# Designed miniproteins, single chains: the designs that were tried, part 90

Each design is a single chain, and the fold is of that chain. pLDDT is the mean over its residues in the fold that is shown.

## One batch from the design tools (miniprotein)

Design m3120
Fold by ESMFold2-Fast:
Structure m3120 (fold): chain A 86 residues (1-86)
Amino acid sequence: MSQEQLERHARLMVGVAEGMLDIIESIIRRLNLSADEVRRLAAIFRRELAALRAQLDALPLSQAVRDAVDARLAAILARLDALVAR
């Protein structure tokens, strides 16, 4: 892949994770999930985020794109922590 294609791929992967979190938040709201159910769902998503982080760390991204991706992943984790803390 070209550098530009790799960087688009990395941004797309993070975008998918952001979209999945939006779906998770919607499910929690619509189904009135218990604190235990939210914690279980969050634990699954955290494992998927850790796998995504490992895949992204393996990519030869520019520092600027890596910093942007890292900031977005940190924002996802902060949102997830806020869901569990409710």
Scores: mean pLDDT 85

Design m3121
Fold by ESMFold2-Fast:
Structure m3121 (fold): chain A 72 residues (1-72)
Amino acid sequence: AASEEYKEFVKKELELARAEIEALPEPDPALVEKLREAEAAYKAGDLEKARKLAIEVQIELGMRLIKEAVGL
């Protein structure tokens, strides 16, 4: 069913965000907190909130990588 597929999709998004943060030598505490909020929302069944927060973590992480690459 679509709800099961969507739940699994959100779970994979959270797993990816966690793996990306864990790969960093010094993860930003604000990103770690946002990921924890996303995971808490997922456990509470708020899949929309969980996905929005996971996407925000991925965007912020991507922006940090760009800033480090260009020395800004």
Scores: mean pLDDT 78

Design m3122
Fold by ESMFold2-Fast:
Structure m3122 (fold): chain A 90 residues (1-90)
Amino acid sequence: MTLTITINVNVIGPEKYKGLSGTITLEVDTDKNSVKVLSAPSSVKVAASVVGDTLRIAIRNTETGLLLLFEIDLSTLKNGDTVNLTVVVK
């Protein structure tokens, strides 16, 4: 089964972390356990992988090297879903 999902990342905190905010679109093939990044902000690199029933996502700022890591349960996702993530950094 192929899922196209949209992830909205909002980072609240010091300016150095705000460059990780943006909208990412992923295509997940659950039969092949593969992920394709369809779109991402130019300020970040996105890597994603399927581990069991979990989608693991890494977002890295290309200039600073700052990294966000998070996991999403694939069983909760359906094609066309939007996931809103708010990360608060102090």
Scores: mean pLDDT 78

Design m3123
Fold by ESMFold2-Fast:
Structure m3123 (fold): chain A 74 residues (1-74)
Amino acid sequence: SEEALRNAKIALDLLKKGQVVPALAATREAMISAKEAGDEEAYKHLERAYQALLAGNVDEAIKHLEKAIEILEK
């Protein structure tokens, strides 16, 4: 979960800087780490963020990354 949180925060920071490609990679790493840790609710939001980035919907991706971070910080 710490690894998922770290990568989700990196992805959010990268998106705020307009760096979509490295943000996609960081989101994928966060998604994998959340799944491996059994953080199912965070995983669902990270998966939705990843799909939003693939679709070019940066605003939707940011919303889901922020939700995943909230869940992972508990």
Scores: mean pLDDT 87

Design m3124
Fold by ESMFold2-Fast:
Structure m3124 (fold): chain A 77 residues (1-77)
Amino acid sequence: MEVTLDQKRFLTSPEGVAFASTLSERERLALDLLAFEGLSQEEAARRLAEKFGISVETARRIIERTLAKLEAALAAS
């Protein structure tokens, strides 16, 4: 699933920038790969796993957590 246009627009706003600053380095990379590079969750998981030396399964959980945080932040805006 690709990140929505509304989520991408939010991330370029001052509120979105403040939100991104609350994320861990792993969550920020996951967000960048999904929102700005337009990668699939599968490709983002592989890149995240390679970058941090973690399993693809762990990377998928980080992606799921990051997307849930993004949806919550957008709903709060």
Scores: mean pLDDT 79

Design m3125
Fold by ESMFold2-Fast:
Structure m3125 (fold): chain A 86 residues (1-86)
Amino acid sequence: DWEKYRAEALEHLRRALEAARAGDLERAEEYARRAEEALAKFAAVADDAQKRAALLEFGRYQAELARALGDDDAAARLEAAVAAAE
């Protein structure tokens, strides 16, 4: 049921980004954790093509969120992974 976890990850990621852009870093961190949990469940059941599609769909948002939360190394790795998957 990878579609369920993909949808959960996207919803939490969108809320995390909204919070981060508003300067509410505590709320952004909470939604980021929920997105990470959903992405881990997705990765456990998804095939390589589904993982690549998710990286292309979400990777830039994850990079933006990581940078907003001060994790520039994670943001750079995500940006490189998205570029490599294109």
Scores: mean pLDDT 84

Design m3126
Fold by ESMFold2-Fast:
Parts: structure tokens; sequence; C-alpha cells
Structure m3126 (fold): chain A 89 residues (1-89)
């Protein structure tokens, strides 16, 4: 499946939108992105929009928390989303 992924980054947050799904990652206190980037890309993946959004938002060890459509994402859910995206080649 083809997904349009929109990323909007600040020094302290990364927001990933895939369709109607929005994942927001907040960086750990005292950490900032040196070069926050915003843009849109097309991703061809069999993974769900939710899994793609979570995996891309939480892709750094500097992330303190991730929310999906305003709901907290657990560490186990984030790990499962990354595994699902990796498996969906």
Amino acid sequence: ATHTVTADATPTTVTITVGDVTAVATLKPGLELAAPESGSITVDSAASAEDIAIALAGNTEEVASVTLNGRPVSAEEAAAAREAVAAAQ
C-alpha cells in the first residue's frame, strides 16, 4: 500500500501524520534536534498507517514519549510498530 507521510519537526517534538493518523513524539528534557525537518514523503509499505506513524515518530532514543491521535503509546506498542514496519517490506 502507498502512504503519504507528513513530518513536522520542532527542536523538541516530531509530528508524523499518515492519513487520519497523527503520532507526536516529545524529546527528553534538555534534548533538542539540531536540524528539525518538515516535509512530505511517499512510503510504499504493507504496514498500517498507525504502525508507520508510531515507528517514524519514535525512531530515536532521545524520545521521552509518543502519542497516537492523543492517546499515549506504550514502549511495547512502539516496539511492535517498529517490528511490523520492518516485516512489511
Scores: mean pLDDT 74

Design m3127
Fold by ESMFold2-Fast:
Structure m3127 (fold): chain A 75 residues (1-75)
Amino acid sequence: SEEEIKEIERLIELLSKVMTGKATDDEIAELSERLGISKSTLRAAQKGDSEARNYISKKVLELIKKLIELKKKLK
């Protein structure tokens, strides 16, 4: 649905903020609840921890793949 696409795009946007060091505590809490990633892992990635960043990068790729599949089904 269009709502599901918007939700995934929101999650990708929030993960981008983590990767650029710009996520707020509220945004980290939202990501933790919605993706099941610990707040400590998200904060570590935001501070530039390579292991945490690699984990988050894999989650971003999973979301991008799902977004592409959903957009294909709507055409």
Scores: mean pLDDT 84

Design m3128
Fold by ESMFold2-Fast:
Structure m3128 (fold): chain A 68 residues (1-68)
Amino acid sequence: SAEGKAAGERGVRMGRGGREAGEALGNPEATALGDKAYELGKEGRDTGDLAAGEQGIRLAEEAGRLTG
């Protein structure tokens, strides 16, 4: 769906940010969450799966909580 694609694109951006912040701060949990968010974001973007995109966003938010 278009909504799933949009959520996926957001998950990709947020997941990448979470990984970068985790690496910069030496937080392996945040880095791993950012990586997983990025992969789920790609799935949502490529397939239009809204649930995958939204899960990616949620994991990226968790990475953000660990780093800031």
Scores: mean pLDDT 86

Design m3129
Fold by ESMFold2-Fast:
Structure m3129 (fold): chain A 80 residues (1-80)
Amino acid sequence: SDIEKLINETNVEKMKEIIDKIMEKTKSLEEAEEAALKIGKAISEAARSGNINKDEDVNELILHVIELMEKKLEEAKKKE
């Protein structure tokens, strides 16, 4: 699964690509919130496993998730 790939990844840019792929598959704000929570847990697990060694890298990944969630929230607030 994409979540399992994220847990085992060591490259921040590749992790961002996996995060983008997971979030892109979500079709509602509720699905996006659930996906973001799962991604956050996966990032935490990768850090515990030593796959991510820098707090700056963890923070960059969390910020990336926040930015994607903000985009999903903005899309949900817009009416055509």
Scores: mean pLDDT 83

Design m3130
Fold by ESMFold2-Fast:
Structure m3130 (fold): chain A 77 residues (1-77)
Amino acid sequence: AAALRAEGDRLAEEGQRLFEEGRLEEAIKKYREAADLYLKADPTDPRAAYALRALSEAYEKLGRHEEAERARQLADA
């Protein structure tokens, strides 16, 4: 649905802003919410992959390498 994608876009944008501020745990929360909404709307939408890659990068910055790898694998599926 268009509404789910619009909310996902808003959350992904907020997550990117938090990531750039170094607020990595908050960025992770927003990217996870965005990815969940994109996947619920359409699992094949490239926006889901973009959100999952952003989530992976945020996890890497926190040293949470296993979660980062899982997010990257989901994005590449």
Scores: mean pLDDT 83

Design m3131
Fold by ESMFold2-Fast:
Structure m3131 (fold): chain A 76 residues (1-76)
Amino acid sequence: MKVDFIQEMRKLSPDEAEALLQDTIKNVSLSVECTKAAYLLLGIIQDESLPEKHHEAAYNHLKNVCGDEFDKFLAA
């Protein structure tokens, strides 16, 4: 299901995606750097002018920055 994260976020409106991200951050104790990477990914996914490769790069950045917290982020 982690493979579908980008696809799931793209199905949401910008407001719904931001609300989901904010609820996730409130429910899990994330580092400041992990939180920043999550907001960066959200902005990139919601920007239709950016090519798909930028979405994948942002997702990989989030995974690398969050490390062990990445599983908490996806499980919330």
Scores: mean pLDDT 66

Design m3132
Fold by ESMFold2-Fast:
Structure m3132 (fold): chain A 64 residues (1-64)
Amino acid sequence: SVEEMERLLMEAAWRLSSLANPSEEALRYFELAQRAAQEYRENPSEEKLKEAIEYAKKALEALG
């Protein structure tokens, strides 16, 4: 859902901003999640929504 996408992106952003030295992997997945979310906002599709959620989850996993 859109609410899940926004919640996961917000959580990842807050966790990243709280770390002095976040991993390259976490930063990369967060960048991919933001890109997919932006593409979804410009032209909504189920594929882009799922992509944004997937990458946001991977970013959070990489953050621990």
Scores: mean pLDDT 84

Design m3133
Fold by ESMFold2-Fast:
Structure m3133 (fold): chain A 87 residues (1-87)
Amino acid sequence: SMMEVLEEAEKYALERMEERKMPEEHKKKLLEFFKIVKEEIEKGKSLVDAISIAAKKFQDFFKNNPEAEAVFKDAVTYMLELLDKEK
């Protein structure tokens, strides 16, 4: 399901952040981002729209934390690959 794919992408990103010894605050921001994406999907938004809404709320964080943005983009890519395999 879409929610299971989101949970796997969140787990993947958290593991990458732990490997890179990123601050706990960055992990909290990641969890908050995925929470927003899940909430927007539950409201009937498409995955692309949900990600766009969440990304807009985190634009300043990503601009100031490019390493976090990179992990985040990797998680989105991983999520899209999981969705492609479910076809």
Scores: mean pLDDT 82

Design m3134
Fold by ESMFold2-Fast:
Structure m3134 (fold): chain A 76 residues (1-76)
Amino acid sequence: MSVVDQVLKRFRQWVERQIAQISDPDKRALLEQRVREVEQLAQKLVNEKVPDSDLDTALSQALEDLRRFLEQLQRE
């Protein structure tokens, strides 16, 4: 619980700052969709009581995928 909550809060703060810098509404919508997917994944893992190491791995991977996606959007 606390680990995924901490990761999600840090992620949300980072995402809010990134969204504020994106003027294109289509790009913002795509980023928001990816954010929801990460939040849904975190909720699923919490509900399934996945081991902490698997939680950390899955969330870290999702966050890295999101960062790469954001970089791609900003380069376009």
Scores: mean pLDDT 73

Design m3135
Fold by ESMFold2-Fast:
Structure m3135 (fold): chain A 110 residues (1-110)
Amino acid sequence: SMRDLILELIGLVLRVIGLMYDLARAVEARDDAGVIALTRELGRVARELVAVAKQSGELSLATRTLRNARRGLEDALRTARARGMSQAAIDAIEALIAQVDALLAELEAL
């Protein structure tokens, strides 16, 4: 139902917010493995968020959530570089930024 899709969308928004918080903490802790794992999970959740937003027609919430996540990822990338994190962790954040940019372009084309 539309109600179930909206509740699922809200749940996915909250998951993105929580994962972004966990990612910021992993970067502060210089946890390379944690950063790589969290970026993989964020990519999965971001794709699911876009799919549910398309099904519900509620594109604005997903777009705002991903734009906020993109800013947080740029902050995480700067901090990871400043803290001398591994190239694998840096590459994982850069790949997720590119994925979020592609998902935003997909939403904005609708």
Scores: mean pLDDT 92

Design m3136
Fold by ESMFold2-Fast:
Structure m3136 (fold): chain A 88 residues (1-88)
Amino acid sequence: MEFEEAKRRYDEAVQRARKAAEELKKINPELGQAYLDMVDAFEEQARKALEEAEKKSPEYAVETARRIVDGANRLVEKLEEEIKKLKS
């Protein structure tokens, strides 16, 4: 439950980050593309971290899932701040 909940939150945060980066790309194509590249790099790193954590222990997998959720939420926050600045 805790691990599955963290994975769901991660998926939601990543989808939100991608949507925000696509919106940013419509306003500033270069900056939006840079953030899309950052989201792609983050997803690849998070995927590898989760795969390694799941091989070690359930507890480590849960901890890793929480950390990637935090990371994804930070990306969303930065993207929303950039969009707000450009629309202001």
Scores: mean pLDDT 83

Design m3137
Fold by ESMFold2-Fast:
Structure m3137 (fold): chain A 77 residues (1-77)
Amino acid sequence: MEVLDLRDWSLDEAAKVLEEAIKERKTNLILKFRSASLEVSGFYISDAPNLSDEQKSRIRQLIAEKRYKDAVAILNA
């Protein structure tokens, strides 16, 4: 399992990495953000003690809508 640590990346740069990983259909990749980790293949959110179930659903919805920057804003909050 590959892990990319995006916690210190800018919002725009982290959003581009998320978009690219999804478009390339990367498997076995975890993106680590300040408030959560995201498995790209299944959009599984882990390591998120401060995110509610509603916030996790919102992140998945934003990704489905291709609103990657908005999704990263919550993941990095």
Scores: mean pLDDT 83

Design m3138
Fold by ESMFold2-Fast:
Structure m3138 (fold): chain A 113 residues (1-113)
Amino acid sequence: LDINAIIKEAEAYVNKNKTELAEQLDTTVARVEYDFSGIKNELEKAAKDEEYRKKLLEIGREVFAGHDPRLVAKKYNVSAYEVAAGVFLLLIEKGESVPFALTTALKIVLDIK
């Protein structure tokens, strides 16, 4: 899994589609950009730190198992961006597209906040 290549693909997608993403998520372009920056920071950390990547994937698996993302954030004492990054990475590992994984991750940030 080339996390840095995936981050670049996600960033390019946000830059091209941020207005559409804002409409789809019932939010603002500024909010999409801000929340993506938070997710991107956690993904960049995971690219450099194997233990952190494993932690994010565990968090992603809890959400994928049907647990409420807000309760998962409390359980692990982590930010909305950490939960969203974990779900993003898990969906990519499962073969989901970057647009789908990114839209899902952004929605999780909105659901927690």
Scores: mean pLDDT 89

Design m3139
Fold by ESMFold2-Fast:
Structure m3139 (fold): chain A 58 residues (1-58)
Amino acid sequence: SLREKAEKLYLQAKFHAGAGDLDSAEAYFDEYIELLRELGIVLSPRVQKVERSLVLST
């Protein structure tokens, strides 16, 4: 499902951030945000900033 794909993208973003691969982490996070839009979940810029910071600082 799209929800399962979104979860996997989020986990991949966290994994790459933890490994120091910020370019890959950012790419996976961007795919996650795009997939959320397809699910009808549109995060505000403020919420996106908070989520991105949490993922990239793992």
Scores: mean pLDDT 80

Design m3140
Fold by ESMFold2-Fast:
Structure m3140 (fold): chain A 90 residues (1-90)
Amino acid sequence: AKPSEDEITVAMIVMSAGVLVTTAKNMSKEEFREGLERLVRLIEEASKILSPEALKEAVEYVQEAVLEAGKIAGEEELAEEAVKRLEEIA
């Protein structure tokens, strides 16, 4: 069977979060902020089409990835601010 729209959307979110984690080591503060803004925006758009359960799972995954990326980038405060914004969407 072909993946559902929810499965495709969640996979894109997971991939985007993974890219942020893998690239965080070489990011400036501004690049990291831009990466966080892109992920938050992606979740906001996904919230319009995902089921509540799929949205919650995607938000929880992205929150963990964002906190890990923040530790790697040395920008834990920016990561915590993004996590709070993600909580408001779910």
Scores: mean pLDDT 83

Design m3141
Fold by ESMFold2-Fast:
Structure m3141 (fold): chain A 88 residues (1-88)
Amino acid sequence: AIKEVDELVASYFKEAEEAHKELAGDVEAQREKNKELLREVIEKIEELSEETIKLMKEEIENSEVGWESLSEEQRELVKELIEKIEKK
């Protein structure tokens, strides 16, 4: 079960890295691409746990940090949610 979430998160980071690389020097395009990838991850996680997706959305929506800080906060959130799913 946790493997699916971990693999999904790893895929997201990999795609984000690729987008960052191909859109080098275009911060706006990088942000838009990253937001799309984030939405895809959230939808896939929903199929694993409705409670998990709700918590993730709530924390992301209530975050008032800058783009780079938001990315870090999102990473911490995903890690915590993975831990909770592991406990079941």
Scores: mean pLDDT 58

Design m3142
Fold by ESMFold2-Fast:
Structure m3142 (fold): chain A 99 residues (1-99)
Amino acid sequence: DPQKQAEELSKIYAENPEELEAAMKEFIANSKDKELATQYVEALKKAAETKDVNYLAEAVGILAKGRGASEAEAEAIKAAALKGLEAATELARAFHAKK
């Protein structure tokens, strides 16, 4: 459920804003593509601040690009994330299947 994920991210951010800001900076610093990593972090931050599921979907699309997805594939993944629980579950599974 993308809306629930955006709401949960908002709660986590509100509880630990300094730790999350530090983690986001560290993530960018350690990323191979710093521009894409910055876009990802900004999208997650906007999702947390606004509770808008569209920013969460944007973050998922950016992450897919970072993993080698084409622009068309990333857009399809973003659209799937917006359409519901099953798509969100498959995306979470794909993220955890790495290493």
Scores: mean pLDDT 67

Design m3143
Fold by ESMFold2-Fast:
Structure m3143 (fold): chain A 99 residues (1-99)
Amino acid sequence: MVKELLEKAREVATRVGELAREAGAIEAETLVGIALIQLSLAEKSEDEKEALELLKKALELVIEAAKLVKEADPSLSEEVEKLEEEAKKLKKEIEELLK
């Protein structure tokens, strides 16, 4: 379960990063870079709760990056909104697992 959440989070983060580069949204690209570092730490964590908390933090950064991409290039809004919604769904799943 944690591995599947991590893989999905990495896919979403990577795609938001690609759109950030396309939009020239430097701040969004930086946030995605930090999120990918958090995801790498989650993958290496031997504590499931720590891994889930790192995943949650990474997804929060990805959601913020998605908003910045929409502001930088509104033509990407439809694609970015789908990724933002996916990140929010993953975050909710993680929050339920942390209860």
Scores: mean pLDDT 87

Design m3144
Fold by ESMFold2-Fast:
Structure m3144 (fold): chain A 64 residues (1-64)
Amino acid sequence: SKADELLAEAERALRAARDAAELSAAGQTHVKRIEESGLSEEEKREALERLDRLGARAAIDLGL
């Protein structure tokens, strides 16, 4: 799905982050991509929830 494609790109970007600033920037970029996407409001909400969980995991992996 389009949501899965956006989240796969987001996960790649979040995992590439080397510090808190890069993680924050990647998160903001992919929130914007989801919000500007042609997804329904329900799909956007679900995608943003999944993005939040991916960001939390990336933060743990960075020791934040």
Scores: mean pLDDT 88

Design m3145
Fold by ESMFold2-Fast:
Structure m3145 (fold): chain A 66 residues (1-66)
Amino acid sequence: MSKIEELQKKLEIVQNRIDALEEKIAYLESLPPTPETERAVAFLRSDIETLKKEEEKLQKEIENLK
């Protein structure tokens, strides 16, 4: 595999994980608001923020190799 292909696969994994977490947030936000669901959403949003930073880093690395 080329370096670009490896980075693109990592990017796809990160994007799929972000999508899965956003789907979980949407489900939790469809439920009646409780302190438990609010904390769960906050943790998931924090995880998404971390993954979006990783996504940006991978996109920049891919661009630098093109």
Scores: mean pLDDT 84

Design m3146
Fold by ESMFold2-Fast:
Formats: structure tokens, sequence, C-alpha cells
Structure m3146 (fold): chain A 77 residues (1-77)
């Protein structure tokens, strides 16, 4: 179904972003524990957006877009 395709796309995007956030947290490591913690918060927010998407794909997409923007802002600095 169209709905299932949207959910699958959100899950794929979420998993890719989780991988990036985990790598960024590992790279920040003990030298930048506050930054590592921020990336862990991002990972949890992505997981929540993916779960929300299973109930409402449109809402889940919006939340994932917002979390991705926050990740990019943190990661560029």
Amino acid sequence: SETQKKIDEIVKRGNELIEKARKAAEEAGKQHPGLADRYRVIENAIKQAVEDAKKNPEEGTKKLDEVEKRFEEIHKR
C-alpha cells in the first residue's frame, strides 16, 4: 500500500540517520562528552519519530525532518 511504502521510507531514513548519529557520538567520545550526549538525544528522537510514523506517516515524516535539521546544525559545528 502507499501508506506502507511511506512507512518503509521513513524507517530507512531513520535508520540511516541513527547510524550517522551513533558514529558522531563515538567520534565525539570522551573528549566531548556533552556533544556525545546531544547525539544520543538525537538518536532517541529519531527512534520516536519512526514509531510515531507507524501510527501517522505524515506526522512521523515531519518529526523526522525536524530531527534531521537539528542533527545537521549540530554536526556542522
Scores: mean pLDDT 83

Design m3147
Fold by ESMFold2-Fast:
Structure m3147 (fold): chain A 78 residues (1-78)
Amino acid sequence: VKVTLQGDNDKPIPYVISDKTKTIAYGVVTREPVSIEIPEGTYILQTDAVSRPLDFKAGLKEDIPTSSGTLHIEATEG
């Protein structure tokens, strides 16, 4: 799936997407959207404020709180 990550302001928001054994993706996002491709599946999204399991499949839309604002996540077919 194609995952788009975007912050609600220009302050950097670090993120990690992992399964139990390894990191799948990581980075820092601001207001500018970042797109990554990952396999469909359930992974843990981790920010500085929360750690949450998410089902990464087409149609996912989620707003995740961080100390630097809200991280917006969408997944589409990719």
Scores: mean pLDDT 83

Design m3148
Fold by ESMFold2-Fast:
Structure m3148 (fold): chain A 100 residues (1-100)
Amino acid sequence: MKIRLTPEQARAVADRLLATVREQLERDVKEGKITPEEADRLLARFQEAVDRYLKAVEEGKPEEEIKLAELLVTDGIPRLYRGEKTFEEVEKEAKERIKK
């Protein structure tokens, strides 16, 4: 059995990631790298991914569902922000990584 994060530990990780992403988006808007509208859209998607992850951990979802949510938070959303992938590509890749 793999070690699972407690809901409290998952929340602490999520809060730290949200704070970091928010600060980065605010900086990029001030520097003219992205528009405020784009920043709001990216932050909303990141918050949705975080909420999904926290809910999966709290509800004791199967390991595969928790891993998918975690990958979207820790790898998928940052890659979307960097413009490396579309949302659909990131979600597809995350699902494929879980199902080998």
Scores: mean pLDDT 67

Design m3149
Fold by ESMFold2-Fast:
Structure m3149 (fold): chain A 80 residues (1-80)
Amino acid sequence: SLEEKVALLRQEFARILGEAVLDYLAGRITPDEAAARVRKEGDELIEKYVDDPEVKEQLRAQLTAEIDAVRAGVRDLLAA
């Protein structure tokens, strides 16, 4: 179902975001590169699995909010 696809996409967003954070903390990529990678990979998954334009916009908005929240949290954690 669409609901099941959305739930799986949200899990995939968490995975790609986590991987990007680990690469950033390891010094492999910048915060901007991490955000760009998550946004690109997330959008590709949304376009592949979701046909409803309203659901696509909601998922993109959620992905953006999650990226912004993690960037703020990591910045606060690494304030040295």
Scores: mean pLDDT 83

Design m3150
Fold by ESMFold2-Fast:
Structure m3150 (fold): chain A 92 residues (1-92)
Amino acid sequence: GYAEIADRLRAEVAATPLSASAREHADWVIDAIRRGASAEEIAAGLIERADELLKKDTSLSEEEKAEYRARVEAVAPPIARALVEAVRRLVA
């Protein structure tokens, strides 16, 4: 079910100092999967959420924000693909 997906998303969010509530991110991903969103759409949404948090942050330098954005852009696609594949296996 959704438990394994929520656990993986919570782990990702917990590793990020600028993340919103891990629960909000998990709920967003679960909703996206429920509506049939693609891995690409989920990855884009995670990147957008991270970028919104960075826009509000005044403690990081522009270089640090760019590094963080690059990190999220690197990890979001493989995580989104793993989540979609996990759901696909559960419904197969």
Scores: mean pLDDT 69

Design m3151
Fold by ESMFold2-Fast:
Structure m3151 (fold): chain A 92 residues (1-92)
Amino acid sequence: MLKEKAEKLIEEGKKLIELSEKLRELLNNGPIADKEKLEELQAYAAKVLPKVLAALPADAPADEALRLLVEVPKKKGEELIKKGEELLKEAE
């Protein structure tokens, strides 16, 4: 019964981890040549940014905000994968 929901959570978690890794690559290695990939990452960053800013002290350095933009989707992705794996065990 829960297998389809579990598989969807795992897929969503993997996508969040992939986006986090792409953001990390952009920040460490400079701009991405693929315009569509860059726009996708910018749209995702804009979606996550208000939550990142709410978690930061007012005097936080810009580097800390960029670090949290990478870490927040990665942590959420890992949590979704864990939930999906637990549901798969329950569905067995």
Scores: mean pLDDT 67

Design m3152
Fold by ESMFold2-Fast:
Structure m3152 (fold): chain A 85 residues (1-85)
Amino acid sequence: EEEIEKITERIIATLFLGVLFDALDHALKRVEEELSKLTPEQKKKVYERIKKAFEDFLKGVPPEYQEKLKEAMERFKKIAEEIIK
């Protein structure tokens, strides 16, 4: 479980850095490789945790960052769903 928590935190950090530095395409490639190494059950757990983290962050983030975070989340969802399926 600590392994899943570390991977989840790393993916979240990678996505937020991608948003901050306008490098989402590079961040998403990194995330895709990270997820591809996990089992289907681990992928689902990581995906659910990341979704919750984005939901929580959006509640307190200024409006100007909310749109960029929503875009990052939607692009992440597409990649994660493709890899999980």
Scores: mean pLDDT 76

Design m3153
Fold by ESMFold2-Fast:
Structure m3153 (fold): chain A 75 residues (1-75)
Amino acid sequence: EKLKEVLQEIARLIKEIHANQDDPEAVREILERLRQLKEKVEKEFSGPERDILLQTLDGAIRYAERVLAGEKIEL
């Protein structure tokens, strides 16, 4: 249940990055939210669920960072 909630939040943040690609300030705010969520996951989760969430978060963070760098990324 917690896993599903966090995955849905990550998916929403990824969609927000995509929708705001031309707004660097919005993408920077979303990136900080993703980093905070990663810290929370590292603290609250363990085992395979933690690994899945961290891998998903690292992908989303990388996407936001590349958007801020002006790169075009296919998902």
Scores: mean pLDDT 81

Design m3154
Fold by ESMFold2-Fast:
Structure m3154 (fold): chain A 85 residues (1-85)
Amino acid sequence: SIQQQGQQTVNILNDAASQASNSTDPDVASQIVVDAFNQSGQIVPQTSQIFQQSANMAQGSSGNNQAVSGLAQGTQQQVQQIISS
């Protein structure tokens, strides 16, 4: 069950990173990533603190689509590590 939830979360974050990198509006890009983090936290509650921290960083980086996309990718890698452990 936790592996299925983790795979779903990885897919959500990967999709959000792609959408954010393709967005021309930094505010839209940051909102896509923040929404993805909030959704991921509901799917895997035990890792919600990581998603909350990443969401706060995304809001702080809203002027930079590259930074926001990179944050989503980095958080995805952390989720993969936790699930693989």
Scores: mean pLDDT 70

